# Designed miniproteins, single chains, continued (4): the designs that were tried, part 29

Each design is a single chain, and the fold is of that chain. pLDDT is the mean over its residues in the fold that is shown.

## One batch from the design tools (miniprotein)

Design m12981
Fold by ESMFold2-Fast:
Structure m12981 (fold): chain A 87 residues (1-87)
Amino acid sequence: MTSLTVLLQQAETLAQKILEATDPELINRYAIELDVIDGILRIHYAITGEGEEELKRIKTMAKQILEQRTDLTPIASHHLSSIAKAE
């Protein structure tokens, strides 16, 4: 399985791509992919108790994107808000 560090690096890359993207379909795709990585980490955390720091980092990145971009698509906003609201 991919290491937690590699999943976090992929999440950081996707967060940057969301900030830079202008195409609504690309913004949607990157936001969905980020939400999938969050989901994988949550399942891993539920099973092993590992990945809390990675989950907190992804939540912080989702919050920062929502604060920096008011022009997000409804789909991207939904996925990022889901990550940001998770406890």
Scores: mean pLDDT 84

Design m12982
Fold by ESMFold2-Fast:
Structure m12982 (fold): chain A 85 residues (1-85)
Amino acid sequence: IDTEELTEKGYEALSKDLPEEDARRAAEHLAEAYAALAAGDVAAATEHYMEAVRIVLESIAKTKGEEYAKKLAEEAEKLLPAVVA
């Protein structure tokens, strides 16, 4: 498996919700996890997958968690008048 290609695909998916640096770092670990799994190294695959998950969750909580939650609440508020009208 081409880990560079997997990293770019993962980055494209993750960059929708994460800052560029966090998305790329998480994508790199996700690509390494898939490469390790393909090689039969389940332990390494699990470790890289858990690091990718940690990066995603920490990034959302610390960099976009509050802002994303606020935007989501604002979107819900915009829909509420339409629902009650």
Scores: mean pLDDT 70

Design m12983
Fold by ESMFold2-Fast:
Structure m12983 (fold): chain A 69 residues (1-69)
Amino acid sequence: AKKTPLVRLMEELDLTQQDVADLAGVSQATVSRLIKAEEENGHTVYVGAVTEERFARARSRLIENPPPA
């Protein structure tokens, strides 16, 4: 599919790449690169275990307290 898991999360919760970056504790450029890697590989490809952990934590936080639509 053209839409990746990270892009779908952003659309579902009405988040920008910068919002996801702030929540995960990474740069916006890292989020942009991860989205591109997902599009190319069809699954989430993290540049390191720390990045993967930060995104998992951000996802959990958004489930607990979603931003307004």
Scores: mean pLDDT 66

Design m12984
Fold by ESMFold2-Fast:
Structure m12984 (fold): chain A 78 residues (1-78)
Amino acid sequence: ARRIGERVAQRAVEALDDPFELDVAYALGLIAVGIAKANGDYESAREAARTMAEVLEASGTPQARALADHFRALADEL
């Protein structure tokens, strides 16, 4: 279960290679956090959220920055 969440997070990062797939990357990132959280693995959930925030911030677009802020808030809440 933990490994599945990590695989989904990895796929989300790969989707970010295409700026037109930001929404797909966002959805996959939320799924990765949700899987970790459902398994009681809040440390992996926080790590997935932080990783998504960093990668989205690196894209440099206003839309990606807003999504990065959402993942940072999610990580802080966990």
Scores: mean pLDDT 71

Design m12985
Fold by ESMFold2-Fast:
Structure m12985 (fold): chain A 86 residues (1-86)
Amino acid sequence: SLTLEQFAEVLQELDPDKSGYVNTSDLGKALETKYGVDGNTLIDLIRKVYLDKNQRVPFGGEIWGSNFDYSKIEPYSSAFEIAKKK
């Protein structure tokens, strides 16, 4: 399974300015390439976040190419704080 530290390493590469946003397509490709996390796992995590916020759940391709604010949503907010340390 993907560790929080491994996730933080990917966030450091995709968001070097620590803006708190990543493109979902870039995130999916990086996680698949480095750690073997498939896009379906990422889609399920993003959908769960949208459901928790009582927002419209994206369908299929609507998730890809979107900017995802990871800075305020667990477990992503914890990964963001780890990413800031380096």
Scores: mean pLDDT 62

Design m12986
Fold by ESMFold2-Fast:
Structure m12986 (fold): chain A 71 residues (1-71)
Amino acid sequence: SELFEEAAKLDGSTTGVTPGGAAEVLARKFGISREQAGTAALFAGAIQNKPDVLTEEGFELAAELAKKYFA
């Protein structure tokens, strides 16, 4: 998605997006705090079993969690 591409550009990552990069983009997109967005990203990373880097699928899960629980 375009949001994943934005987050990946912020991180300079070649394999995905850090939770921090995801939190920045999702907080802006949904009008929630970086703490709330970061919580969603951490949950998505844990479910993905890859906490340090979110794949595009993990990022989309983080976006769904952020919207459902915080937005």
Scores: mean pLDDT 75

Design m12987
Fold by ESMFold2-Fast:
Structure m12987 (fold): chain A 64 residues (1-64)
Amino acid sequence: SKEEKERTENLKYLLAYQEVSKEITEPQTSDEINEKVEEKAKEINLSLEELEEKVKEELASLKK
């Protein structure tokens, strides 16, 4: 459905942000971060269910 496609895209970007944040060890510009997030999101080829599970795990690890 359209809702599933929109949620899939949102979860891809959320997961990409989490992954990029883990990989950045030094300060970078917002433009550089956004570019890396977009590229990472394009590389993510997971189902909606896989994305939801992965994002849940990543968010849980980030809640201290």
Scores: mean pLDDT 73

Design m12988
Fold by ESMFold2-Fast:
Structure m12988 (fold): chain A 68 residues (1-68)
Amino acid sequence: SDVDREIEASAQALKEMEEIDKITDIEKLEQLRAQYEEELARSEGAERDRLRALIAHLDSRIAERRRQ
């Protein structure tokens, strides 16, 4: 069902965010963001929603690091 798929997609996005949180190098975060932006341009549906969430998380982390 749509609800089950949304829950699963959210759980998967959280797992991927945990992996991003292990990256401390700003250049690596920016490279990963660029890669996700390219994938986002070619994506649809649930994949696009997941990529948007990952890019938003990367933007938050990069901004925090760049302001220090």
Scores: mean pLDDT 79

Design m12989
Fold by ESMFold2-Fast:
Structure m12989 (fold): chain A 69 residues (1-69)
Amino acid sequence: KTIELLKEALKALEKGDIETALELLQRAKETDPSLRLSIDSAIEALQKGDVEKALTTLRGTIKALELIE
C-alpha cells in the first residue's frame, strides 16, 4: 500500500496540489520507514519550491519499488 500512497502523491504533484502531495508523502513515510530518506528528499525539494526535483525523486522511488515487488 505504500506504493499506492506514492502514486497518489505523484498525481497530486502533476496537478499542482502540493498540500495533498505533502500529506500523502508523510503517510507513506510512516507506513514504510525504509523509504524515509527518499521521501524526505522529495519533501525537502517541495519545501524549496523545486517541484521538478520532487517529481523526479518520487518517480525513481516508485520504479525501484515496482522492480522489487
Scores: mean pLDDT 81

Design m12990
Fold by ESMFold2-Fast:
Structure m12990 (fold): chain A 78 residues (1-78)
Amino acid sequence: EEEEKRKEFEKYLAEAASYVYKGDTDGNIEYYKKALESLKKAREIAEELGVPEEFLQNLDDAIKNVEKRIKEAEEKKK
């Protein structure tokens, strides 16, 4: 079960990175929203796995960065 959770965690991190890259390349806000969803799922799994607080903080920072990119992309539609 924990091995399966680790694989899911790695999958969500890879998906988040891929979506951020697509958002940066295409300028499409929907990719950033998908990246945010994947990061939040990875964050939940990391907490269940008992990952150190420093690592959880890094995930929280990544989530905030993607949220900021979403906000900036929305503001550009003015």
Scores: mean pLDDT 82

Design m12991
Fold by ESMFold2-Fast:
Structure m12991 (fold): chain A 72 residues (1-72)
Amino acid sequence: SMEKIKMLALMFYSVGKVSYELAQKYEQQGKLEQAEKEREDAIKLFKEAKELAERAGDEKLVKEAEELIEKI
């Protein structure tokens, strides 16, 4: 259902945000390899969230995922 796809998109988005925040914290600590890994994971998760959000018609989530991908 569209509702299940939307929930899945939100789950990928939420996990992506955690990876993004962790990347920023690792970078501030000088842990550059860990920061790069978390940035890569965040980008992958946001791309999946965007695809699912587009399928679900969640235009707000599509835009939010796009903005975060651009910032990383």
Scores: mean pLDDT 89

Design m12992
Fold by ESMFold2-Fast:
Structure m12992 (fold): chain A 81 residues (1-81)
Amino acid sequence: SMEEIMKKAKEGIKSLEKELKKVREEAERLNNQEALELADRAMEILKELKKSIEETGEIDEKLLNEALRLYLQAKHAVDQA
């Protein structure tokens, strides 16, 4: 159902926010400015995604994919340090 899809989307966003917080903390510890900027950008896009869901009741796939891409780039940058 749409309600189940929205619930799963919100749960996924919360999980991604937790992982981004960890990546950001690691980026700060490593003084990795690139990873920090990528993580901060991903967090801002997740905020935009949440606002879009509240306003439209739909998942903006472009925002979701952009946030995921930036998260993976940030994680890669800290994992390579």
Scores: mean pLDDT 83

Design m12993
Fold by ESMFold2-Fast:
Structure m12993 (fold): chain A 72 residues (1-72)
Amino acid sequence: STAERIAQIYLEHRKRGESLIASRYTAGNIYLVAGDDDAAAALFEEVRQAAQEVRDRDPDNAPLSDAEIAEL
């Protein structure tokens, strides 16, 4: 699932000192449920950028495909 893949990205970034992707994703969902679409979009964009950077660095072992990143 997307949630499991976000958790995997979080663990990989944590190992490298790059942190808090899962936390930003959770915050984005809270804003989305609260009706603050602009704040949610900004946080999801940060998650998408970080996921794309992981994809670009190691496409063979990236936890999310380009299509899955586009769905974030």
Scores: mean pLDDT 65

Design m12994
Fold by ESMFold2-Fast:
Structure m12994 (fold): chain A 81 residues (1-81)
Amino acid sequence: SEREEAEKMIEDGKKRAEEGKKEYEEALKKGSDGVTVSGAALRMIGGLSGLLIGKRRAEKLGDEELKKRAEKAIEEFGGKL
């Protein structure tokens, strides 16, 4: 269903954003090269994009719960950058 697709996109986006953030912070701590740092940042951006698309899909479906779930994930990610 469209709801299941939106939910999966939100969960996948959250995981990707969290993984990218962790890799980014670890790369900075280790003094990693710019390619490694940039790769982690792009993964974070990809995850955030998935969350934003998932939120828009939830809005179109009128699913307030799923929309709020996406919004919380976006806020958590943004607040920890």
Scores: mean pLDDT 82

Design m12995
Fold by ESMFold2-Fast:
Structure m12995 (fold): chain A 55 residues (1-55)
Amino acid sequence: REEIRRLNEELVAQIREISKQIAEATDPEKKKLLIDQANELSFETAERRAELAKE
């Protein structure tokens, strides 16, 4: 589905942006939060893809 492709493209773009923020961050607590956000985003996107694939 085209929706799955767009989700993957958005995920890649968002992960890239978070990775950039992690590299720029000097506060270890902020880095941990950004890493957690990236993990949550990946999990959430995987769930959405699975739901779309069922249709």
Scores: mean pLDDT 76

Design m12996
Fold by ESMFold2-Fast:
Structure m12996 (fold): chain A 56 residues (1-56)
Amino acid sequence: ASPQELHALLQRELAALPPARAVRLGLLLPSGLTNAQIAAEVGVSVQTVALARRFA
């Protein structure tokens, strides 16, 4: 997929999250945690975390 398609997918996934979970995802992205650990903590897919890191 193009970068624009991946960014649109990420924005759609983030818009579907409760605000508290979206904030927690943002706080955990600069942490030393793996994508799998962040996915488990926030309750999202590993793919969503990977996309969020790519566009952070």
Scores: mean pLDDT 78

Design m12997
Fold by ESMFold2-Fast:
Structure m12997 (fold): chain A 76 residues (1-76)
Amino acid sequence: SDGDKIFETALAELEATGREAGLSQARIDELVAEARAYYEEMKARGLTASSTAGAAIYAVGLGVDARLEAEREKAA
């Protein structure tokens, strides 16, 4: 579905952001698993377009937060 494609794109962005930030593969895998769990929960509740957008935003946000943490560690 279009929703699944949007979410898959967000996961790809999360992974790319994590790699660019120098995160370990294990940490990237944890963030991806968290995003997937959120998406599955929202889908299980029967929420559709809004849930998909929310899950995509959440996935992107996880990547941004991890990048900011990595940048703070480098600056310290």
Scores: mean pLDDT 80

Design m12998
Fold by ESMFold2-Fast:
Structure m12998 (fold): chain A 75 residues (1-75)
Amino acid sequence: SEEEEKERAIAEQALDAIDSVIDYLKRHKLTPEEKEKIRKEIENVVAFLKQRTTDPELIAELEKKYEEFKKILDS
């Protein structure tokens, strides 16, 4: 459906945005306060998208990317 195509496009854009955040975190040291803000923002985005998609492959991609994000954030 058109809604499924739109939701997939939004999720793919979010995955790209999370990759950009991961690249930023690898190159910059953040304060604990900045890390907490970014953590909450990414958690909210991932949770929102997982509620909206029924595509199990896309859900798996979102979960994998979120785990990668957490590992880099906590490094």
Scores: mean pLDDT 83

Design m12999
Fold by ESMFold2-Fast:
Order: structure tokens, then C-alpha cells, then sequence
Structure m12999 (fold): chain A 78 residues (1-78)
């Protein structure tokens, strides 16, 4: 189900955030930029996608944005 996929992507995002806690500030800034660019691209693709593809793309964008927000906190702590 889409709810199960969302939960799996949330767990993968949490694992990524934990891994990123060991990265340098410069690495974190570069990754954050790429994640935000990918999230924006996913949201643009969602505008013309089928309903099922749109739902998946929006879930992906949400999780990419969540990782990027976590990086903001990690950079501030370093």
C-alpha cells in the first residue's frame, strides 16, 4: 500500500539522517543542496504525472525535504 511505502521511506530517511550525523559541514551543505534540488524536481514532475505517480513523487519530495531540514540542524550543531 502507499501507506506502507510511506512508512518505509520515512524509516530510510531516518537511517540516512543518522548516517549523515558523521559527515563534515561542507559535505552536509552539498548533500542538502542536492536533496532540495531533487525534491523540487519531484514536485515539478508531480504536476503532470498520473495520480499514482503523483502520490509517490510527493512522498519522495516530502522525505527529501525532511532529510534536508535535518541537515540544517546538523550544520547548526557543528
Amino acid sequence: SMEALRAELEQQADDAIAWLSGASPDELRAIRQQLRALAQKARELAKTASPEEKELLLILAEQLERIAAAIDALVAAK
Scores: mean pLDDT 87

Design m13000
Fold by ESMFold2-Fast:
Structure m13000 (fold): chain A 77 residues (1-77)
Amino acid sequence: MKDPVLEAAKAASPEDAEKIRELYNKALFALAQGKWDEAARYFEELAETVEKADVPPELKKKGAESARQMAEDARRR
């Protein structure tokens, strides 16, 4: 399925797209290591980065909401 975070990155400038991908990769890596609090922090930073990126409003909203949901899921572990 299409990932709202990656769809936002695809529509962003190259500079913003790199920041989004870096934070997403760091969050996923922290989850893989069982560092749920660290992963939640990266997902929160990811949501803020998506909200500030030059992305169409609908993709911006969906990407940020998805990142925040992932942060909540990480904290509930």
Scores: mean pLDDT 82

Design m13001
Fold by ESMFold2-Fast:
Structure m13001 (fold): chain A 84 residues (1-84)
Amino acid sequence: MSYREGILRSGRATAESALADDPSARELAEEILERTRRGVEEGPETAIEEAEEVLRRLRELGLSPGSLINAVGMLTEALLWKRS
């Protein structure tokens, strides 16, 4: 399976979880999707940076464990991509 595909799926799941926690978080969900896209387009180093930033923002906003777990999945896929 492609690491890029894994990152895109985890990023989408993160955005969906954020909206499920707070339906008004549409701007955050759009930011997560844009950061996810930028990471897969620029390469594994950027994907790691964008995933870390998403995780940091979710933690600061106090979103659910589900959103955080999905963001960790995004970071994990990016780290595995860098090592391949």
Scores: mean pLDDT 82

Design m13002
Fold by ESMFold2-Fast:
Order: sequence, then structure tokens, then C-alpha cells
Structure m13002 (fold): chain A 90 residues (1-90)
Amino acid sequence: DALQQAVEAKFKGDKKAVEELEPQVVQQTRAQLERIRELLARADTLSEEDLGVLGVAAASIRVSSKKRGDDALKAEADRLLEEVSRALER
């Protein structure tokens, strides 16, 4: 939600809303990516449904990070999305 709200605020030119959401968006995104990475380290214990959920989460972060111009977070999300795809091919 905070990621989507920040992207929308930027499109509307609401600089105050963008500035207020930026620290929350970065912190939430990093925590989410770390959580996905931790779960993927145990991919052998995850169902296809669980892997699918992680893939959707990583893809959502990728899209939001790209729209915000955060190339570093987008690159991390891209790597996790590839790891999910490889786990699904096992």
C-alpha cells in the first residue's frame, strides 16, 4: 500500500506526500525483500503455492521500485523473482 501510494503521489506531483512516504516505502520494501530471501533459502520446504505467493510479492516490489526509479531495489526484486522461477522448475 505505501509503495503504491508513493508512486501515485509522484504522478500527481504531491511532493509533500512523496517526502513523507519515502522512508516508510524504503524500509518496508527492504524488509519484504529480506523476508522473501529468507523463505527462498528454504525453497525445498515450500509448496508450489507458497513459491507462487513469493513470486507475486517480488513482482509487485519490482514494478513499484521501477516506477519510483529505485534501480537498486528493482534489481534485488529481479534476482528474487528469478530464484522463485528456478525453484518452481525443480
Scores: mean pLDDT 73

Design m13003
Fold by ESMFold2-Fast:
Structure m13003 (fold): chain A 85 residues (1-85)
Amino acid sequence: AEAARAKVQAAVNLARQTAEALRDPSRADEGRTYARGVQAIIDSPALQDALDQDLASMSPEEGARYRASFDTAAAQALAAAKARE
């Protein structure tokens, strides 16, 4: 439970850090928009593989809740980034 929560929180924090980094003019070339940068982090193979590995270790019911929680957090991060464009 704690490990799953920590992973979701880490993903949200990474998305937030990416959005903050894109505000720095020296990093503006890493993405055209905050939303694009955040989406790239969320869609990264490394993050998706890690999520899939966690889901494989859970029951279908627990995995569905974990995935829903992750998807909600990711959607909120993307919406926040897009609102800042």
Scores: mean pLDDT 65

Design m13004
Fold by ESMFold2-Fast:
Order: sequence, then C-alpha cells, then structure tokens
Structure m13004 (fold): chain A 82 residues (1-82)
Amino acid sequence: MDEVEELIERLVEAIKNDDAEAAAEAAERLFRTIRSLSPEEQREALELAVERLEKVEYRGSAAATIGRILVRELREELERLR
C-alpha cells in the first residue's frame, strides 16, 4: 500500500506540473503495482487510487489526459473484481 500511495502522489504532482512523461511512467507503475497485489489488497488500492485521482483538478494538458484515462481503467478493474 505504501508504494501505491507514493505512486499516486507522483502521478498527481506530474499532472500539476504538466509533465506527461512522468505522469505516464507513474500511471504505468501504479497499474502494475496494483495488479501484483492480492485480490483483497487490489480492491482497496483501486478504490484509494480512484478516490484520490478524482479529487485532482485536471487542466487541459497531456498529463491530465493520462490521469483521466487511468481513472477510467482503474474503475474498469474495480468493476472486474466485483
């Protein structure tokens, strides 16, 4: 869970700084880390990531677009676990 929280923070900072490369790297690592967890921990991590990323104020940037796409993918994974 600590790694999940760290990756969410890195992604949020990358979005705020309009750093599309850092946002893409953080998003990929976050998704991979969540998928490596047990089903119970994966659900908790997905819920945390969705909640935190939905609270971000997205600007019109490439990094913000990466964040929006990731939120959609994380929600789809969460639905798969239900």
Scores: mean pLDDT 78

Design m13005
Fold by ESMFold2-Fast:
Parts: structure tokens; sequence; C-alpha cells
Structure m13005 (fold): chain A 65 residues (1-65)
């Protein structure tokens, strides 16, 4: 899925930007299960919900960086 690939790339970009090890670890713990769930999800409404959750976690960590 292009959506999954795009979000995986953005998550890796965020991980490269985060310098605080504790914040990086917390972000990874939050987003990696969501990315795995998104890869397995076939329902469009649930894909949107998971994508929004991942985007929210990326925004939160970037604002705290």
Amino acid sequence: SSLVTTLQTEVQNVLSEVTDPALKAAFEKAVLPLLEELEQESDTERQVGLALAIIGDMEDVRLQQ
C-alpha cells in the first residue's frame, strides 16, 4: 500500500529528527504497532483511523522535539 509506504518513510524521518533517546523510544513504542496494524488492515475507515493516529503521534513528537 502506498499509504503504508508513505507513513513508514515519514516515521523513519521523524526518528532521524528526534535526538532525545527517551522521546524516541516512547514514539517507537507508540507508532510501530500502529504501522503493523495498518499493513494488515483492509477496511478503509479503519485505515484512515490508523493513519490519523500515526500522524497525530508524529505531530506530537515533532512539537516536543
Scores: mean pLDDT 83

Design m13006
Fold by ESMFold2-Fast:
Structure m13006 (fold): chain A 87 residues (1-87)
Amino acid sequence: MKYKVTVKIRVKDNKEDIVFPESGTRTGAKVTFEPAPAGDSVLTAVGEADTKEQAEGALAYIERAVKGLNKAGHKVEIESVEFEEVE
């Protein structure tokens, strides 16, 4: 059984393309971010893990990335979070 966390992130009034931290394995979970182009957009971040605890770790990592972008002056917010058991 695998766990998947899907996070939709809203980007508002962005003057530049936003590139989130590089996709990779974080706290036992594989995290992938879609790039956000300049302007108003919604991007999807996905964490894939073998356990729910690892998927929750992926969510925490994604939340930290969003907070980092806000601290850097970007207007980004988490719009939705979904946990799913897959296979």
Scores: mean pLDDT 71

Design m13007
Fold by ESMFold2-Fast:
Structure m13007 (fold): chain A 77 residues (1-77)
Amino acid sequence: TEALLQGFFERVRGQLLLLSQGNRLRAAESTDPEVAKELLEKGDYYEYLASEEGSREAEQLAREALLAALAHAAELA
């Protein structure tokens, strides 16, 4: 149902936002500037994936990857 999918997306979005916040917190605590930069980039990416646009793009990419994997599996069978 639409309600079930909405609940799933809300949970995933919440987890991505928590991951983003966690990475930003770790970046602020890091004494290594390269590690801090990587953590901030990961935080930005998770926040992007939690957006409506990012979520739609991720879904399309996942569908393309699944179709490619199924086609490859069919060739091996």
Scores: mean pLDDT 74

Design m13008
Fold by ESMFold2-Fast:
Structure m13008 (fold): chain A 78 residues (1-78)
Amino acid sequence: MSREEIINTLLRAKGVTESQAKKAADVLLKDKDPNKPSIETAIEALKEIPGVSEEEAELLAPLVRSVDDIASIGGIFS
């Protein structure tokens, strides 16, 4: 999935602004810690979005985990 698809997922799931979704997508792609599972990194990144609780971050983390796998290939969108 592209950076644009990550942005669109966040916009649909959380109703955040496009600028906030872009910033969160950049954090998710850039802040991948090889010593942490994708799920923990996703939860941490999602908690940076205003209005996202820890419970909601845990619920969204499986979706973001799917897009985080593409960070191994897809830093090139736009």
Scores: mean pLDDT 58

Design m13009
Fold by ESMFold2-Fast:
Structure m13009 (fold): chain A 83 residues (1-83)
Amino acid sequence: SSELEERLEGIRAAFRSLDVNGDGVISFEEFEAWLLEFVPNATKEEIQKAFNQLDKDGDGVISYDEFAEFVASVVPHLKPVFD
């Protein structure tokens, strides 16, 4: 498989891992738990800021599209696979 396919599958796997209850969105609690695996001492303000940047629709959850767009913004070469 291509590097792009492997990265896209990795993004989908990460989203599914974050979406613990399987409702197709990431809650703040799921996002906070995930982020604290990488930054155990992150402040609530830092976590809220990151969540708010991902929650573009302001609906209080992160959709797959919002998550994928965020990843594409930090890894520009993946943008073509997110429409």
Scores: mean pLDDT 67

Design m13010
Fold by ESMFold2-Fast:
Structure m13010 (fold): chain A 59 residues (1-59)
Amino acid sequence: MIDTILALIEELRAKGYEVELVVNESALTPVDQVTGETIDGKKRITFYLPPEVYEQLSA
């Protein structure tokens, strides 16, 4: 599960996306929301993660 999220983050960054990870205690899954926004001509994606998953990804 975590490996899948890491692979997705790396893929998105390689394609020029900015990826942000945010703790969300209400999240039921490692990725429950993805919002696409344009910042300086590049899309930004925010992942909302439960605290336990966020800690493992931020290690």
Scores: mean pLDDT 62

Design m13011
Fold by ESMFold2-Fast:
Structure m13011 (fold): chain A 83 residues (1-83)
Amino acid sequence: SKEEAEKLIKEAEKLIDEADRYATQAVLNGDYESAKKAGELLREARELLNQAKKYMEQGDYDTAIELAKRAIELAKEAIEVAK
């Protein structure tokens, strides 16, 4: 549904922002390998989120949901790696 797609896109945005904060903290702590891995995951998550938003604009809510869910998964992985 449109409402589900909007909810998942917002969740993905929040998790990406959280992961970015952890990745930044990892750099400040000198955890460069963790920061690099988190950065790679964040780059992919952002690309998926951008695609989800495009499909949302086109009315393809099912594809937007799938892409947003994948962005959420990668953002969560980035948080775990950067912690």
Scores: mean pLDDT 91

Design m13012
Fold by ESMFold2-Fast:
Structure m13012 (fold): chain A 90 residues (1-90)
Amino acid sequence: SAETQALIAQADRLAAEAERLLDEAREALRRGDLEEARKKLLEAEIIIGMLRILLGLAKMLGLDEAAAHIQKIIDELEARLAELRAELAA
């Protein structure tokens, strides 16, 4: 459906932004810039929060394909975020 395609497209745009922020956080960690790394991880967490709102909308509208796609994106981003947070804490 048009609604499914629109939600997937929006989720893919947010995923790309979050992935870029996580890549920037990893580079900041490699340089020893802990302040910049924390900032980028927080910005990525905010984008993941936006993805959770889209997931809620997809579920509310019964758009199962969009919901499954968005959930997979969230799971992958949350795993990367957790890994980088562990590196920051070490």
Scores: mean pLDDT 92

Design m13013
Fold by ESMFold2-Fast:
Structure m13013 (fold): chain A 81 residues (1-81)
Amino acid sequence: ALEVGEEAIKLGKELKDEELIKLGKEVIELAEQLREIGENGDSELARKLRHLSPEQLLELLRKKVEETKKKMEEAIKKAKE
């Protein structure tokens, strides 16, 4: 979880994607808070993500990273031809 968030922040900085950087930071913060609080995951961030479980947020982040990679591959392909 933390590694995925750190990778997202790094990728977002390289691509200047502020949303990806923010999402990566939110995932790291949420994962850390849930680790410390356990079942009492009543954090300010968790309340903002009320309709998303931590697992759903991690999946969303992973999908966004994959989609961004695919978009970069397509942009490279279009630049060649």
Scores: mean pLDDT 60

Design m13014
Fold by ESMFold2-Fast:
Structure m13014 (fold): chain A 91 residues (1-91)
Amino acid sequence: MKSLAERLRELIERAQELLLQLPSDSELAARLHELIGEASELLNLVENKGAKEEDLVADADGNLKTLKERVDELEKRLEELEKEIEELKKK
């Protein structure tokens, strides 16, 4: 199975690829930039700070969630963004 760091790297790469397909001033591009920023911060915790899946991190609202839960949420957000972009490209 893929490590948390590998999942975060793939998430960032996929988000960057989607970003290239969008106008820089789009709302979807802004949401992708936010997701890339959050994923990059989590990747730094995993790779440079030795954080593990079960480690608790505060979200923007101050709620404690595990790193795994935050990565799962980011992956779901990316899937929703991919779907929205596909719908826009249907025509």
Scores: mean pLDDT 79

Design m13015
Fold by ESMFold2-Fast:
Structure m13015 (fold): chain A 71 residues (1-71)
Amino acid sequence: HMEELQRQIDRDTLLALGLIYLAMGKLDEKRGNKESAIESYKKASELFRQSGTPEGERLAKEADEKIEKLK
């Protein structure tokens, strides 16, 4: 079923992009680039929630917690 496969790929792609932004946020945080880190974590959270998966929701909460810590 091509449509089922495409939806699965789309979810996996959103999770992968979210993880990339989460990693960028962590890197910027280590470099002291607080504003860039917050921006990356916000994008990660949005992508994780957009995935519509339980894993994405957990990772979105992680990103949100990092934003709160940096504010």
Scores: mean pLDDT 82

Design m13016
Fold by ESMFold2-Fast:
Structure m13016 (fold): chain A 87 residues (1-87)
Amino acid sequence: SRSSFVGRLTQAILSSALPVLDLEEYMELHRELVELRKELIKNNASPSQVYERFKQLVREIGERLGSEDLEKRALAALEAVRRRWEG
């Protein structure tokens, strides 16, 4: 289901962020991901639209925090989720 796919992408980002962010930054990221999940499910977004929105969020966060390591790790984790979902 879309909800399952969104959940796996959310977990991939959170797991990538855990060793990089402090508690407050991590909680803010969690809130952003919860709101994105609500928006995508409400708007009946396709799996490709979901994937692109999560990649955009990762790039925005990486830029905001100046963390190329977070961006790289999170994008790789999102790609792994996408491949399992499509395969």
Scores: mean pLDDT 82

Design m13017
Fold by ESMFold2-Fast:
Structure m13017 (fold): chain A 66 residues (1-66)
Amino acid sequence: GRDEVIRRARELARQGVISESQADIIIGYVEQGLITPEQALEALELGKQGASEDEIIEKLRELSKT
């Protein structure tokens, strides 16, 4: 659920897999209800694959319209 996604995002940032800024943006979108927890996991996976902050923002904007 949402709380698990938030914890995972913070853990990935703590490990340096994604930036704290990337984690905060994804967390903000899921907490505001703009995306589902499943969509937040897609954004986290993109970050894990080395996507830039701008690419993650673009993905979140696309997901929030679906």
Scores: mean pLDDT 85

